# Ledger of designs, part 73: designed miniproteins, single chains, continued (2)

Each design is a single chain, and the fold is of that chain. pLDDT is the mean over its residues in the fold that is shown.

## One batch from the design tools (miniprotein)

Design m6529
Fold by ESMFold2-Fast:
Order: C-alpha cells, then sequence, then structure tokens
Structure m6529 (fold): chain A 60 residues (1-60)
C-alpha cells in the first residue's frame, strides 16, 4: 500500500514521514499529468524518490 511504501522509504532517511509523503505525492502528480496509469505513476514516483533519498543520504 502507499502507506507501507512511505514507511519503507522513511526508514533509511533523515526526513520525516510527512516530508517523504509530500515528496512522493509531488512526484506522483507529475507522472499522472504526463498521462501515466496510476500504477505506473506510483512505481515511477517511488523509483525517483528512492534515488533522491539515496543521493541525499550519501552527501555530507
Amino acid sequence: SREEIIEELGRNSSRSKKEIEERYNELLEGFKNVGFDEDLAEKMAVMILELDLEAERRRP
């Protein structure tokens, strides 16, 4: 579920659960605006968010 994905993404991040959820929703809206299916938009949003959080975690 969306909540489970948000929680999993938050486990290895210094960001709050609320900030993770907000960023996820922004990405999701972006992909939906491009015309992706809801399922595909969710997968793409998670992928990009994971990359952003990993990059953030590795930087000083």
Scores: mean pLDDT 76

Design m6530
Fold by ESMFold2-Fast:
Order: C-alpha cells, then sequence, then structure tokens
Structure m6530 (fold): chain A 81 residues (1-81)
C-alpha cells in the first residue's frame, strides 16, 4: 500500500508538472481508493506524502491549476465530513 501510494504521488507530481490535469485527477482518485483500504498508520503516511507533494506542486509552473483540480477531487472524497 505505501509503495503503491508513493508511485501514485510521483505520477501525480509528473502529471502536474506537464499540466496533464486528467492524469492528475486519475491518480488522485486512485490514491483515495488506496487510502480507503489502508490501515490507520498507512493513512497517516499517505497524508504526509500528499501534503509534501502539494507543497512541491505549488512551486511549479502549473501549480495553481493542478492544486485546484486536486482540491476538487479531495472534496468529492470527503463527502461525509
Amino acid sequence: IIEEARKLVEKMLEAAKKGDLEELKKYMKEIYKLYSVASEEEQLEIKKMIKEMLDKIAETENGEEALRVMKEVGDEFQEKE
């Protein structure tokens, strides 16, 4: 799970750098699915990886648009909060 999440985070960062918002959205949905079946300890690690990635994306040329798309996907998966 953690290794799969790490690969997804790397793919999301690459998609964001390229401005490929559809790929970014796809990987974001996959990481949320992975998160839903993860243990509490794994969920904390995934949250840390996502937070670090968001900070890196914010510094890229396509950062603003990528962060907007990621927030939209995140909000959809937090429907019960």
Scores: mean pLDDT 72

Design m6531
Fold by ESMFold2-Fast:
Structure m6531 (fold): chain A 70 residues (1-70)
Amino acid sequence: SEELEKKFLETYLKNNKNIKKTAEALGISVSTAKKIRLEIETRIGVEELHAVVLGLPLPELSELEREFLS
């Protein structure tokens, strides 16, 4: 869910990329938080790979996604 990804990214960045604090703030397990983080990283990577393979411009990242990857 786009809404769930946004909420995760906002919480993760607010907690200085601390996965344990993010999990606590969201009321989920650390294992689940790590899975969500990996799913976001994988989605961005797949979208970038598709653009490169097709000779298209790189997909536009949201501000949250840019801060997440920095």
Scores: mean pLDDT 85

Design m6532
Fold by ESMFold2-Fast:
Structure m6532 (fold): chain A 94 residues (1-94)
Amino acid sequence: MIEIDESLSVEEIIERLTKEMEERYREVMSRAHTPEVVALIMEAMLTVSEMIREAKELQKKGASKEEIIKKIKELYEKTLELLRRAEEAAQAAA
């Protein structure tokens, strides 16, 4: 489960999570470029894009900050699981 600093704006939360994921993608891809690793990283990147899109749509609908953060947590946890699987696949391919 991810800890999010809820004192930050939604935009700041998204920026921090996106930067963390980009750094982890680079680390995993530096170890292996197998079809499995590439597919998992691509799915993780698409999930981050969905997280950003859904957060912005909730803001446009006037959703509470709590509802927006909950959606961010759900999609970010999915991204972390995909990244964990990519890291395991990269380790196995080394």
Scores: mean pLDDT 80

Design m6533
Fold by ESMFold2-Fast:
Structure m6533 (fold): chain A 76 residues (1-76)
Amino acid sequence: ASLEELRAKVKGLSLEELLETLPLDQSQKEALQMLKEMGFDEDTLKEAAIFLSRVNLGKKPAEAIVEYFLDYYNDK
C-alpha cells in the first residue's frame, strides 16, 4: 500500500492503537517513545509511526531510528 493509503487506513486511531496496527518492531516503538519524551505531539508521532512502518531500517537501535526520522522530518 502507498503511504497515503496507510495514512487513510489509520486515520482516527490513537497512537497506542496505531502502534498495535502497524508492523513496528520493538526498536521503532522505543524510538517513538523517545520522540514523545522530546515533546513531539501525538499527530507528529502518528506520522512518524506510519513513516517508520514503511522503511526497512534493519535492526537499528532506537536512538539511530530517532536520528533517521529527524533527518527525514527536517527535509520536509
Scores: mean pLDDT 73

Design m6534
Fold by ESMFold2-Fast:
Structure m6534 (fold): chain A 65 residues (1-65)
Amino acid sequence: LEKLKKVLQTLIDNGTPEEQEEARRALEALEKDPNIVKKYTVDELAERLGVSKEFAEFIKKLYEK
């Protein structure tokens, strides 16, 4: 979880405008519900966060490490 939050913060600080928006949405969702990544499939997580399926898959993979 902390590793994922750190990566998201790095994207917010140094990413493109699109990466910054996706990372902010993901970080806010994780702060409200730390288990959100475990509760939902990639497709559900993408819809829930308002991000691409590729970004949701990236989050899920990083969370499991």
Scores: mean pLDDT 78

Design m6535
Fold by ESMFold2-Fast:
Structure m6535 (fold): chain A 97 residues (1-97)
Amino acid sequence: MEKKLEEAKKLGDETLVRLLKLKQILEEILKLSGEEMEKAIKELLTKNKIADLKDIEEKLEHLKNSTDDWEEILKEIIKALLEQLEESIKELEEKLK
């Protein structure tokens, strides 16, 4: 039993680290605007293997071509994702205690 508990805890800890990293990435992107936000999205998401660069560029161009309010829409999406992510982090932290 002890070995299985240690392995489960290790997998949980690794998952928690990944979720915390994603939270930090999204929080940093929300602090930026314009070209800085676009660069941060491309660099931070590709650096953390969350999405490939071509997929990110295609989605950003589609959003930019769809509306002049693309930055505000993107920030609202990121905020919604952050709220869901914070809840998931809290739930996982309680399970790892």
Scores: mean pLDDT 70

Design m6536
Fold by ESMFold2-Fast:
Structure m6536 (fold): chain A 71 residues (1-71)
Amino acid sequence: HMSEEEFRREIKERAEKLKADAESDPNLTPEQKAAIQAMADGVIAAVDEGAPLEEVRRLFEELEKAYEQAK
């Protein structure tokens, strides 16, 4: 079982990585980069504010889906 603290840390790190990957991806439009960046910032903020785990998970899944659709 992953601890709540470990889960929050891992999700934040993954959101930060997706944000960086999207920013440097030459195949994404400026609009797609902005949208993914905003979603990633939302995930990071939710983690930092101690939002419920289900909300953090939902926001992260939305971010992953958006990035996958943009590819």
Scores: mean pLDDT 83

Design m6537
Fold by ESMFold2-Fast:
Structure m6537 (fold): chain A 77 residues (1-77)
Amino acid sequence: KQNELAEEIAKLREELLKPVAEALEKGELNPLEVLEKLLEIGKKILEFLKEKGADPELIEKFEKNLKKFEEALKKAK
């Protein structure tokens, strides 16, 4: 289950990041907008981790990192 979850997360990250990378190459997104998209992706991954019954330590660590990232992003604006 954990190995399958890791692969699912990797695929989700790749699929979500490809359009963002393409938009950056075209000059359609600035770095701040990319960070906002990454935060949204992280929140969706956290939801999937909780639904799949992932390791509680992994969930807690991920949750703390997302909160820190969100706070840093708010200060960057």
Scores: mean pLDDT 72

Design m6538
Fold by ESMFold2-Fast:
Structure m6538 (fold): chain A 84 residues (1-84)
Amino acid sequence: DPNIAKADLYATIGLFFERMGDYESAGDYYLEAAKYLYESGTADIERVVYLYRQSANMYEKAGLNEKAQEVLNQANELLRENGL
């Protein structure tokens, strides 16, 4: 599945930026990873939500609090829709 492969790649790139202290780029890559994983049709909604929350945490560390809240709202909505 190309979307799962893209999600894994983007999550890995996000981790590299996080370890370098580039939290804005880390947030962007974790967000793309979450989107690709969700579009793959995965049953692992908890993994998708985890990636959204990692993205939001990175945006908070970058001082991008409004963007972090928007991403957290997407994660919370996805949890509600799946009864989690």
Scores: mean pLDDT 87

Design m6539
Fold by ESMFold2-Fast:
Structure m6539 (fold): chain A 97 residues (1-97)
Amino acid sequence: TLTPEQTKAVLEKLEETVEKEVRKYGEEKGWSEDEIKILIAQVLYAIERVLETSSLSNFESDFRKLLRTLGFSEELVEYLVENIVPKVVEEARRVLA
């Protein structure tokens, strides 16, 4: 688990990546700007909670679980896992080093 300060550092580094990936997915699905903004906030929230509560080795599984609890489709969960999780884990490892 990361401290709140370490989690903040990871989130600040990943905000642009999360916005880009969520926006790309939402635009391909024809989602509104408001829907995209809500999902960006929910994804950032999920990253924050999992970084503060889970080990990095459990990050992917706990992130998937939280996204499903938030009502994300399996297609969206897989998209976010493939495109965001590796970058989150890499940045978290950098902050912990």
Scores: mean pLDDT 87

Design m6540
Fold by ESMFold2-Fast:
Structure m6540 (fold): chain A 95 residues (1-95)
Amino acid sequence: SEKKKEEIRKKIDEVSTEWVLKYAKKGPMTPKERAEMLKELVERLLEAGLLEEEEAKEIMELLEKALESDEEEALKYVNKALEKILEALQRKVKS
């Protein structure tokens, strides 16, 4: 399972690198812009098999709430979504 853990880490690094390179040039972002950026990351992670459909659905619901909220509440939902992404990826690596 160590070899499988290394393969999962490589997939996380590849998806994260492609996503970061796409957004690195955008400068400072609003909470709603961050929510849209994270929504794209969730879709990429789900397609790569790094998130379960149930995990992706929960995170996506938080990001949709961020987009529908004021800027202060949007930041809270973005932070919750990011925490859920990190928890899900950590579970996948430790599997």
Scores: mean pLDDT 80

Design m6541
Fold by ESMFold2-Fast:
Structure m6541 (fold): chain A 107 residues (1-107)
Amino acid sequence: LSPLAASLPPELQALLREIVKNIFHLYAELAIVAGEEEANKVRSQVTLLLGDLVDAIKAGDLAAAEAAAQRLKDFLRSVSSKYPEIEGSAQRLIAGVDALVAAAKAL
């Protein structure tokens, strides 16, 4: 697997770096609330879904990118529903995903 930011324009790379940073914050909070095993499962799923979004953006498939972004946002909402304590971190990630998709569409 190539690095997620590879071959993306610099503006999208900056947005992706912010998303990755916020995934770390979500993981750290979730490890306190739900334990490290659950936090690792959630982090793995978020990373997989983010990978699908980045791959769709790299392919220039905006419909696939929107669908991947929706799956990622839906998963984040399901996690915050189960663990209300991480809602703020989940909402920051959702905002980051929306910003990444909007920036990709502007290209």
Scores: mean pLDDT 87

Design m6542
Fold by ESMFold2-Fast:
Structure m6542 (fold): chain A 87 residues (1-87)
Amino acid sequence: SVLDEFIAEMERIAKEYNERAKEAEKAKDLKKFEEIVEESKRRLEELYNKYAPLLSPEDQRQAQALLDMAIQEMEERLKEFKEKYEK
């Protein structure tokens, strides 16, 4: 389904984000981590905008909820990183 395609693309973006974020966390590179979060959020928003017109209203709500959860997790991870390593 179109929703399944959206979810698969979100998972791909999330995987790339997780790999890059893990590297930045190990390096304690706050600037790089912020750049990764902003880039990943932008990619997710672009993905949603591409798929939303193709989804039913019910699937749009599900896709939006998944997007919101992914962005929230990224922002929470950034906040935790800043609290630990910001000088």
Scores: mean pLDDT 86

Design m6543
Fold by ESMFold2-Fast:
Structure m6543 (fold): chain A 89 residues (1-89)
Amino acid sequence: MKAGDKIKVGDIVEFKKVGDSYEIILNGEVLGTVKYNGEIPDKVSFKMKYKGIDVYVVLEKIEGNKYRVVDFTTKKPKDAVDLGELVEK
């Protein structure tokens, strides 16, 4: 099952740093990795495939490494930091 089949608006994801990348974790499962170096800002996005189309998942920080999915958009958000493309496991 692809990441786009698992993740939805309202979900809480965790970011785990692994070397120069972050794993994106939903309900204890690694959805994939984004190649981002540094601290993750309060509002971020990553690109993934959803039903064959490119979408941007928009997330807002709750606390620590935990972020809520607030939107899915087909246009790159201007007010969120782009973490890059999700490399699915």
Scores: mean pLDDT 83

Design m6544
Fold by ESMFold2-Fast:
Structure m6544 (fold): chain A 67 residues (1-67)
Amino acid sequence: MIDEEEVDRAIAEIAIGVARLLVKTGKMSLEEAARYLREMAERLKKQGRDVAAEVLERAARELEARA
């Protein structure tokens, strides 16, 4: 139920946090991080994890905008 959606959000937030940290430390480019999050979101969406996918897609879009 709602708890499962919250867990999905937490997983997405962890992935986003790692991606942002890798970008900040120069281990990954903004484009690479956005691609990584988008690919993960697409896979999760196909698995029926719409909440996690939506959070990841939003983060990827923000990284792509970078402005």
Scores: mean pLDDT 78

Design m6545
Fold by ESMFold2-Fast:
Structure m6545 (fold): chain A 100 residues (1-100)
Amino acid sequence: SSETEALINKLFQAIANKAPSEEIVKLFKELLENIESIGDLGNALLAIEEIIERGLVSKEEAVELLELLREKAREFLDQDPEMTQAIIDAADKLIARLKA
């Protein structure tokens, strides 16, 4: 939807501007509530990877967001099992890295 696209754009703008962690967390959670497609899940994964790489949130916050992304991705397993599992696996790998 236009709302989901606007949320994706706003989140990536906040990442580029190095917005406060509270704003990044809020925008990411709002995006997860508005996920409508596997493409939206892919954008959420790209966003959290960039958030982690740039150190924009704590490790604990990043783990929480990845666990929420993984849970949301499970809703799409029946639509595209292969791509959805790849997103879940990527999230699990990032969680493992953050907990090491």
Scores: mean pLDDT 90

Design m6546
Fold by ESMFold2-Fast:
Structure m6546 (fold): chain A 91 residues (1-91)
Amino acid sequence: SEEMEEINKLTIEAESTVALLRMHYYVTGKVNPKAKAKLLKILEELKEKTKNDPEIVKLVNKTMEAIENDDLDSAAEYLGKISKLIEKKKE
């Protein structure tokens, strides 16, 4: 469905953005504020599109909290769990 295509696109964009943030952090010791703001916006859109799935919403909220606290490793872990849940729902 178009909705599932958008959810998948947002999830891929979020995973790519957190990977970029992690790489920059390990090189510079700093979280890029523009990329952080972009990631939070992507996560807000993902949360709205997945609002009928409480398990995904819970993980999106945990990801947003981790990002706000610059915990990029936890954010990557939670996004991986979101991706797996979305793939399971396509079956």
Scores: mean pLDDT 86

Design m6547
Fold by ESMFold2-Fast:
Structure m6547 (fold): chain A 81 residues (1-81)
Amino acid sequence: QGQDYIDQALDYIRQGNINQAYYYVVQAFNIFGLDNPRVLTVSGLVYQQSGNNDSAIDSFQNALDIDPNNQRARDGLQQLQ
């Protein structure tokens, strides 16, 4: 269920549908909490796509603080820094 929400958020990010991506990120936070690196990474992608670059950087950095090998978070930071 939580994995389905992350996968749905990623699909909507790919489609450019920020509102639906945000909805599924919120559902994932409700299941996994604030210390899950996958949820933090997807939050960073939503912020990046909405133009909230500072919030995106913070989310990707927090994901990497928990999981330094998270490739999506590393790629996101490299695009924004």
Scores: mean pLDDT 82

Design m6548
Fold by ESMFold2-Fast:
Structure m6548 (fold): chain A 95 residues (1-95)
Amino acid sequence: KGREILRELEETFGDTPLGQLVIELLRGLLKQILDGKRLPEEEIERLREMAEEVNAAGEPELSPEQQEKLAEIEKRVLELYELRKKGADAEELRK
């Protein structure tokens, strides 16, 4: 759920400059998904495009473990977005 995703982000990426940017981006998306009045459709599409570009470019700055964990977290954020789009209650998704 949202709190668990943020905790895993901080544990995996918290001390890297790239990690701080990813944490801030995903915090913003989670806030919009759970608390926002509109779904972040454009922001989610941008996240998908960036993930594809990073994977295609070959990453010098992320370890294979960090890349795999980022992909899992992105998948979980997208799953929360899809549930909210289908009318799932925000309070249930926060837990």
Scores: mean pLDDT 64

Design m6549
Fold by ESMFold2-Fast:
Structure m6549 (fold): chain A 82 residues (1-82)
Amino acid sequence: DEEIDKVTKEILKEMTEEVSKILGRPVSFGEVVSMLVRHRVLGKSYREIAEEYGVSQRAVREALKVAEKKLKELKKKVEEIE
């Protein structure tokens, strides 16, 4: 579905741009996913992630909230197309 692919690409771009702004440095989509996996799957604290990436705990917390919000928006938009 070309429509789903387009919506996915647009939202993932917005997510990486907003997360980069919050962290104060450029991040790739893969780095954002890696941070989410560390927190949600591996159970790492915001402190541990902040130490690994050289950013503040507050920035990690805000960045992960934005990433989760964008993934929920992607799910809703994909469900509207299907």
Scores: mean pLDDT 81

Design m6550
Fold by ESMFold2-Fast:
Structure m6550 (fold): chain A 93 residues (1-93)
Amino acid sequence: KLEELRKVAEELSKLLKEAGFDKEATAIQNLADRLIEAIEKGDKKTAARYALQLSFLALSAAVEAEMQGKTELADKIREYALKFLRLADELLK
């Protein structure tokens, strides 16, 4: 599951970089690294907080993509945001 989380973050980061959202792409990778570290340490509450931050950052990027007329890109980014939101919910159980 950690390998899948790394791949999801890498896919989103690549998608954002290709769209010109370099700062957001870097922030996604940094937050994902912190999330993985928190999971590895068993700190579920800290991990859930980083997963929520990833979700919000992705949603912000999706809004920006939509404002640029990139609706299909915005929809794809929102799917990644939902994955991070679901992970946060699971971590709090």
Scores: mean pLDDT 85

Design m6551
Fold by ESMFold2-Fast:
Structure m6551 (fold): chain A 80 residues (1-80)
Amino acid sequence: GGKLFEEAVEAAKAGDLETALEKAREAGRLALAELEADPSATAADLEAARRAIAAAEAVLRGLAEGKEEEGLAAARAALA
């Protein structure tokens, strides 16, 4: 998961939002699948993971569009 997200950040910094979101979504899909396979994971844990994925996407969009501050604000809202 970590390497995919690092690659997503680098793609976003290069302005390649499509590649950044593709890699971030792949990382998020793998993380959610692992969490869904964990019998101790609660619905609240899954919701927290989904909010974290939404926050990561907001940061990546901000980086790619040169709107880092706006991306960070959207990420904070997604985590609240």
Scores: mean pLDDT 79

Design m6552
Fold by ESMFold2-Fast:
Structure m6552 (fold): chain A 75 residues (1-75)
Amino acid sequence: SMSKEEEIKKLIEQFEEAIERGDIPKAIKYIEELIKADASPKTIERLLRRAAGRSFADEGERVRKLLEKLRKKVE
């Protein structure tokens, strides 16, 4: 629905703000919320790859697990 699309757009904007601030744990949290909102798998993968490039050990493991779940679901 339009309401769902607006929610997804706002979450992507919040993700970009978190990335810009260097708040990688919060950026990953917004990706988790986007997954719950059924955002496009292609969009989620793009954002996960961007977060991975700026992640350290714990954040990197969270991103890796989310990418693995995404790949298994979409194949």
Scores: mean pLDDT 77

Design m6553
Fold by ESMFold2-Fast:
Structure m6553 (fold): chain A 85 residues (1-85)
Amino acid sequence: TQQRISQLQRQGDQGDADAYTQLSMIYLDQGDYDTAIDYAQQAIDIDPNYWRAWGILGGTYIKQGDLDKGYQYIRRGIQLRNQQR
């Protein structure tokens, strides 16, 4: 919903990497790959160790047809996830 997007954007603007990652997922599901990449990159800028953001970034590049770049980012996300709990 519009309210959810507005809430997540406010949370991301306050430094919540998860909020920007959720926005990236919403735009990815809508097929807006450029916006999805932008939000995932912003999440990584806040927390470079937030593995979910790397996974979404990689998945988005795969959907755009950039498989090499997509797999590089997914691999980074997997590495980070394996280093956390």
Scores: mean pLDDT 87

Design m6554
Fold by ESMFold2-Fast:
Structure m6554 (fold): chain A 71 residues (1-71)
Amino acid sequence: SAGDIVVEAAKERGLDVLSGGLLRQILMERLGMTQDQADYAVAMASVVGGPGGSLSPSGAGGGVDTALKQM
């Protein structure tokens, strides 16, 4: 799934947490998302993962999968 790609990209980078900007970059580079699509997916991941702009890789992945179902 798209969420699995996010988790693997975070592991490749050695990251336990993703900022919204890093998640956006991963979505654009790995999934070929447009900036608007990536921004929407980051917003959805933030709703799932909680406030503050830092997300667990699994939380980010779940939010991305949810956003893709809405696109």
Scores: mean pLDDT 73

Design m6555
Fold by ESMFold2-Fast:
Structure m6555 (fold): chain A 62 residues (1-62)
Amino acid sequence: SEFIKKLIEMYEKDLEYLRKVQEELRAKLDGPNGATYQRLLAAVEERIKNLEEKIKKLKDEA
């Protein structure tokens, strides 16, 4: 399905963006509010994991 293919491409783009956010948050862990950034980092990493699983399922359906 062309729809599924485009959806995978969109999710892969979101994944690239989330990896950049992950990098930015890691850079802030040794600064002020490090505990807050640790929680945000955990949430971003969970979202990355869920998105990778979603991409895998879509590829299994294609």
Scores: mean pLDDT 85

Design m6556
Fold by ESMFold2-Fast:
Parts: structure tokens; sequence; C-alpha cells
Structure m6556 (fold): chain A 54 residues (1-54)
């Protein structure tokens, strides 16, 4: 369930067009309510390969 909730959060917070790298997709979401920026790297199947909070 956690993975499905994360995918839903990505779709809901889709304010910026994701940046695609050679082997994957790097997506940056701004979360001003938290004062943070969430960076996620996804493969083409939507699997999270890297998760970072700035």
Amino acid sequence: MVAAVTAGMLMAAYENEPEREEDGVRTIYNAPALGKTIELTLDENGNITEFRIR
C-alpha cells in the first residue's frame, strides 16, 4: 500500500514536468506547506529508484 500511496502523491503533486535522464525520470516536487522540495528518481515503469528530501 505504501508504494501505491507514493505513486498517488506523485500524480497529485505534479506541478512541474518531470526531467528525464538517460535511464530514468527525475521528478522534482515543491512542497511549500512543508518548506521542502521532494526529489524522486523513477524508472520508466514508475518504480522509485531514489528518494530525496531537500
Scores: mean pLDDT 56

Design m6557
Fold by ESMFold2-Fast:
Structure m6557 (fold): chain A 82 residues (1-82)
Amino acid sequence: KAELLEEAAEEFERAARALREGDVEKALEHALRGADLLAEAGLPIKGVSYVMRVLALIESGDLEGAAEAAEEAAREARRLAE
């Protein structure tokens, strides 16, 4: 479980990096992978919630806010691994 949560955090960190680079497609691939890892860890609703927040910010044109949301998802996943 803890290993899956740590891998999910790494994927959300990669999503945040891609968003800051303006690569929305790559960011979504990483965010979805993070959500899949959270689902495997028994947290599918948290994964969906994080992806929905990132998508909403992308849709509003707030790529910096989307990157911050992805970083928050990564920090929360790491806290759950403790």
Scores: mean pLDDT 85

Design m6558
Fold by ESMFold2-Fast:
Structure m6558 (fold): chain A 65 residues (1-65)
Amino acid sequence: MDVDEVIDRAIADGAAGKTLDELIQEYLKEGWLDEESVELARARAAAGFTPGSAVVAAIRHQANK
C-alpha cells in the first residue's frame, strides 16, 4: 500500500468521526506510525488540529524520514 493511499484513508477515517486514540491505535498497529510520530500526532491535536489532520501530519512525517 502506497503512503498516499494510507493518507487518503486516514483523511476519510477522520471525516467519518474516528477519535484521535482510535486513529493512532489503527495506524500504529499497521506500522504507519511509531512512538515518535504518535507523540507528534498528540502534540498536533493538543495544538487544535482535528484528529484526522493530526494523524495525517504524523504519517507524512514518518514517511519523509
Scores: mean pLDDT 82

Design m6559
Fold by ESMFold2-Fast:
Structure m6559 (fold): chain A 94 residues (1-94)
Amino acid sequence: LKPPEAGELPADMVAVSAEGTLTGTQFSGQAVLKNSATGEVVTAPVTGTVTVNGTEVSGTLTANAKGYKYTGPVSGTVTGTQVTVSGLMVRQKA
């Protein structure tokens, strides 16, 4: 998803690290979301659509936690059915 306006980016950007599995192009897993401005860490279920090229995975994930929607691009690797991805997500009030 496109990030919000420039004034919101530093406060509402979260680093994401997620592990999960694929069913077709659908990713389902658990994410650790770290807010870059506050250092707050949130663990939440995450889902999204990804593409696989060999061992590389890229796509867009969405997580919902504590009244917020987190969305953003991710990239990572797949080993068997286990997928590990990381990226930056934007926090928006849901």
Scores: mean pLDDT 75

Design m6560
Fold by ESMFold2-Fast:
Structure m6560 (fold): chain A 95 residues (1-95)
Amino acid sequence: NSQFNKLIQQARILIGQAEYLIEVAKKATTKEGIEKLLEAIDDLLQEIDDLISQLKSLLPSMNPEQQAEAQKLISELTKLRKQLEELRKELEKKL
């Protein structure tokens, strides 16, 4: 299923982007750098929410193996979303 594979690839990209932003945020000290990171985090949170919604919408049409894979990704994306929200709060305190 090409649509399923597309969503899985998108999830991997978003996970990588989230991990990258978390690492970059540890080194952010300037107001301008922090403001740019907050914008990037907000954009990524929206993309994660959209992907979770798409995966959940397609779950009933997936076979059991695809459902298991999709549920694992939803769990990982939800965990990263929480980490990004916490990071956002920490960065705002530095402003």
Scores: mean pLDDT 87

Design m6561
Fold by ESMFold2-Fast:
Structure m6561 (fold): chain A 61 residues (1-61)
Amino acid sequence: SLLDEAQALYEENRDRLSAGEAAFVEELIAALPSLSEEQQQRVLDVLRAFVAERRAREAAA
């Protein structure tokens, strides 16, 4: 499910997020079950882009 996918992305990349970023992502994931399918997909797309950016930075280090 989109929720499981978002949760897995968050847990796998939690250590790469600041405390504020982690709190924001946790709030987004907690809200997912109450969102429309289109909104859930948008949130997941944002999380994927966010994670990809952090991974790219990690690879450059």
Scores: mean pLDDT 78

Design m6562
Fold by ESMFold2-Fast:
Structure m6562 (fold): chain A 75 residues (1-75)
Amino acid sequence: MSLEEFNAKLKEANDLVKKAEASTDPQERIENYKKAADIYQELADEARAGRSPLFAEMFEIQANLYKKKAEEVEK
């Protein structure tokens, strides 16, 4: 993945988190958190394939965090 593509994906994930946090609709919050988590997981997988194991770990933590936030809204 190019640096430009990586930055675009990171921005997309951050924008989805902001949409989830700004929304009062539980369904919209769940969907946006799940989408953000999926993108962070993609970034983690790309970083792991590259030479950035610390980035991979950081993005995997973010993916798990937003998956958990989505589940907390569902419960």
Scores: mean pLDDT 81

Design m6563
Fold by ESMFold2-Fast:
Structure m6563 (fold): chain A 85 residues (1-85)
Amino acid sequence: MVVDNAASFIDVLNQRRAQALAQGNADAVALLDDMIDLANQAKALRAQGNYDQARRIGYLVYQALQAIDQGNLAQARQYLDQARA
């Protein structure tokens, strides 16, 4: 039974990156690259059994994506910086 698929979220991030490239939005592309890196970091933390930290990072990356959707790139960067702390 499929409950959730992390690959689907990475696919969403890649789709958004392609859209940002098509729109010429280099700042959004850079943020989406950082989000993909953080999603991979969360995957590594899950492999280590650090589920709480992996979930925290995933939540902040999700909030950063919402900020990009609102056109608030500064807020997105702030969430990503918090995810790295």
Scores: mean pLDDT 80

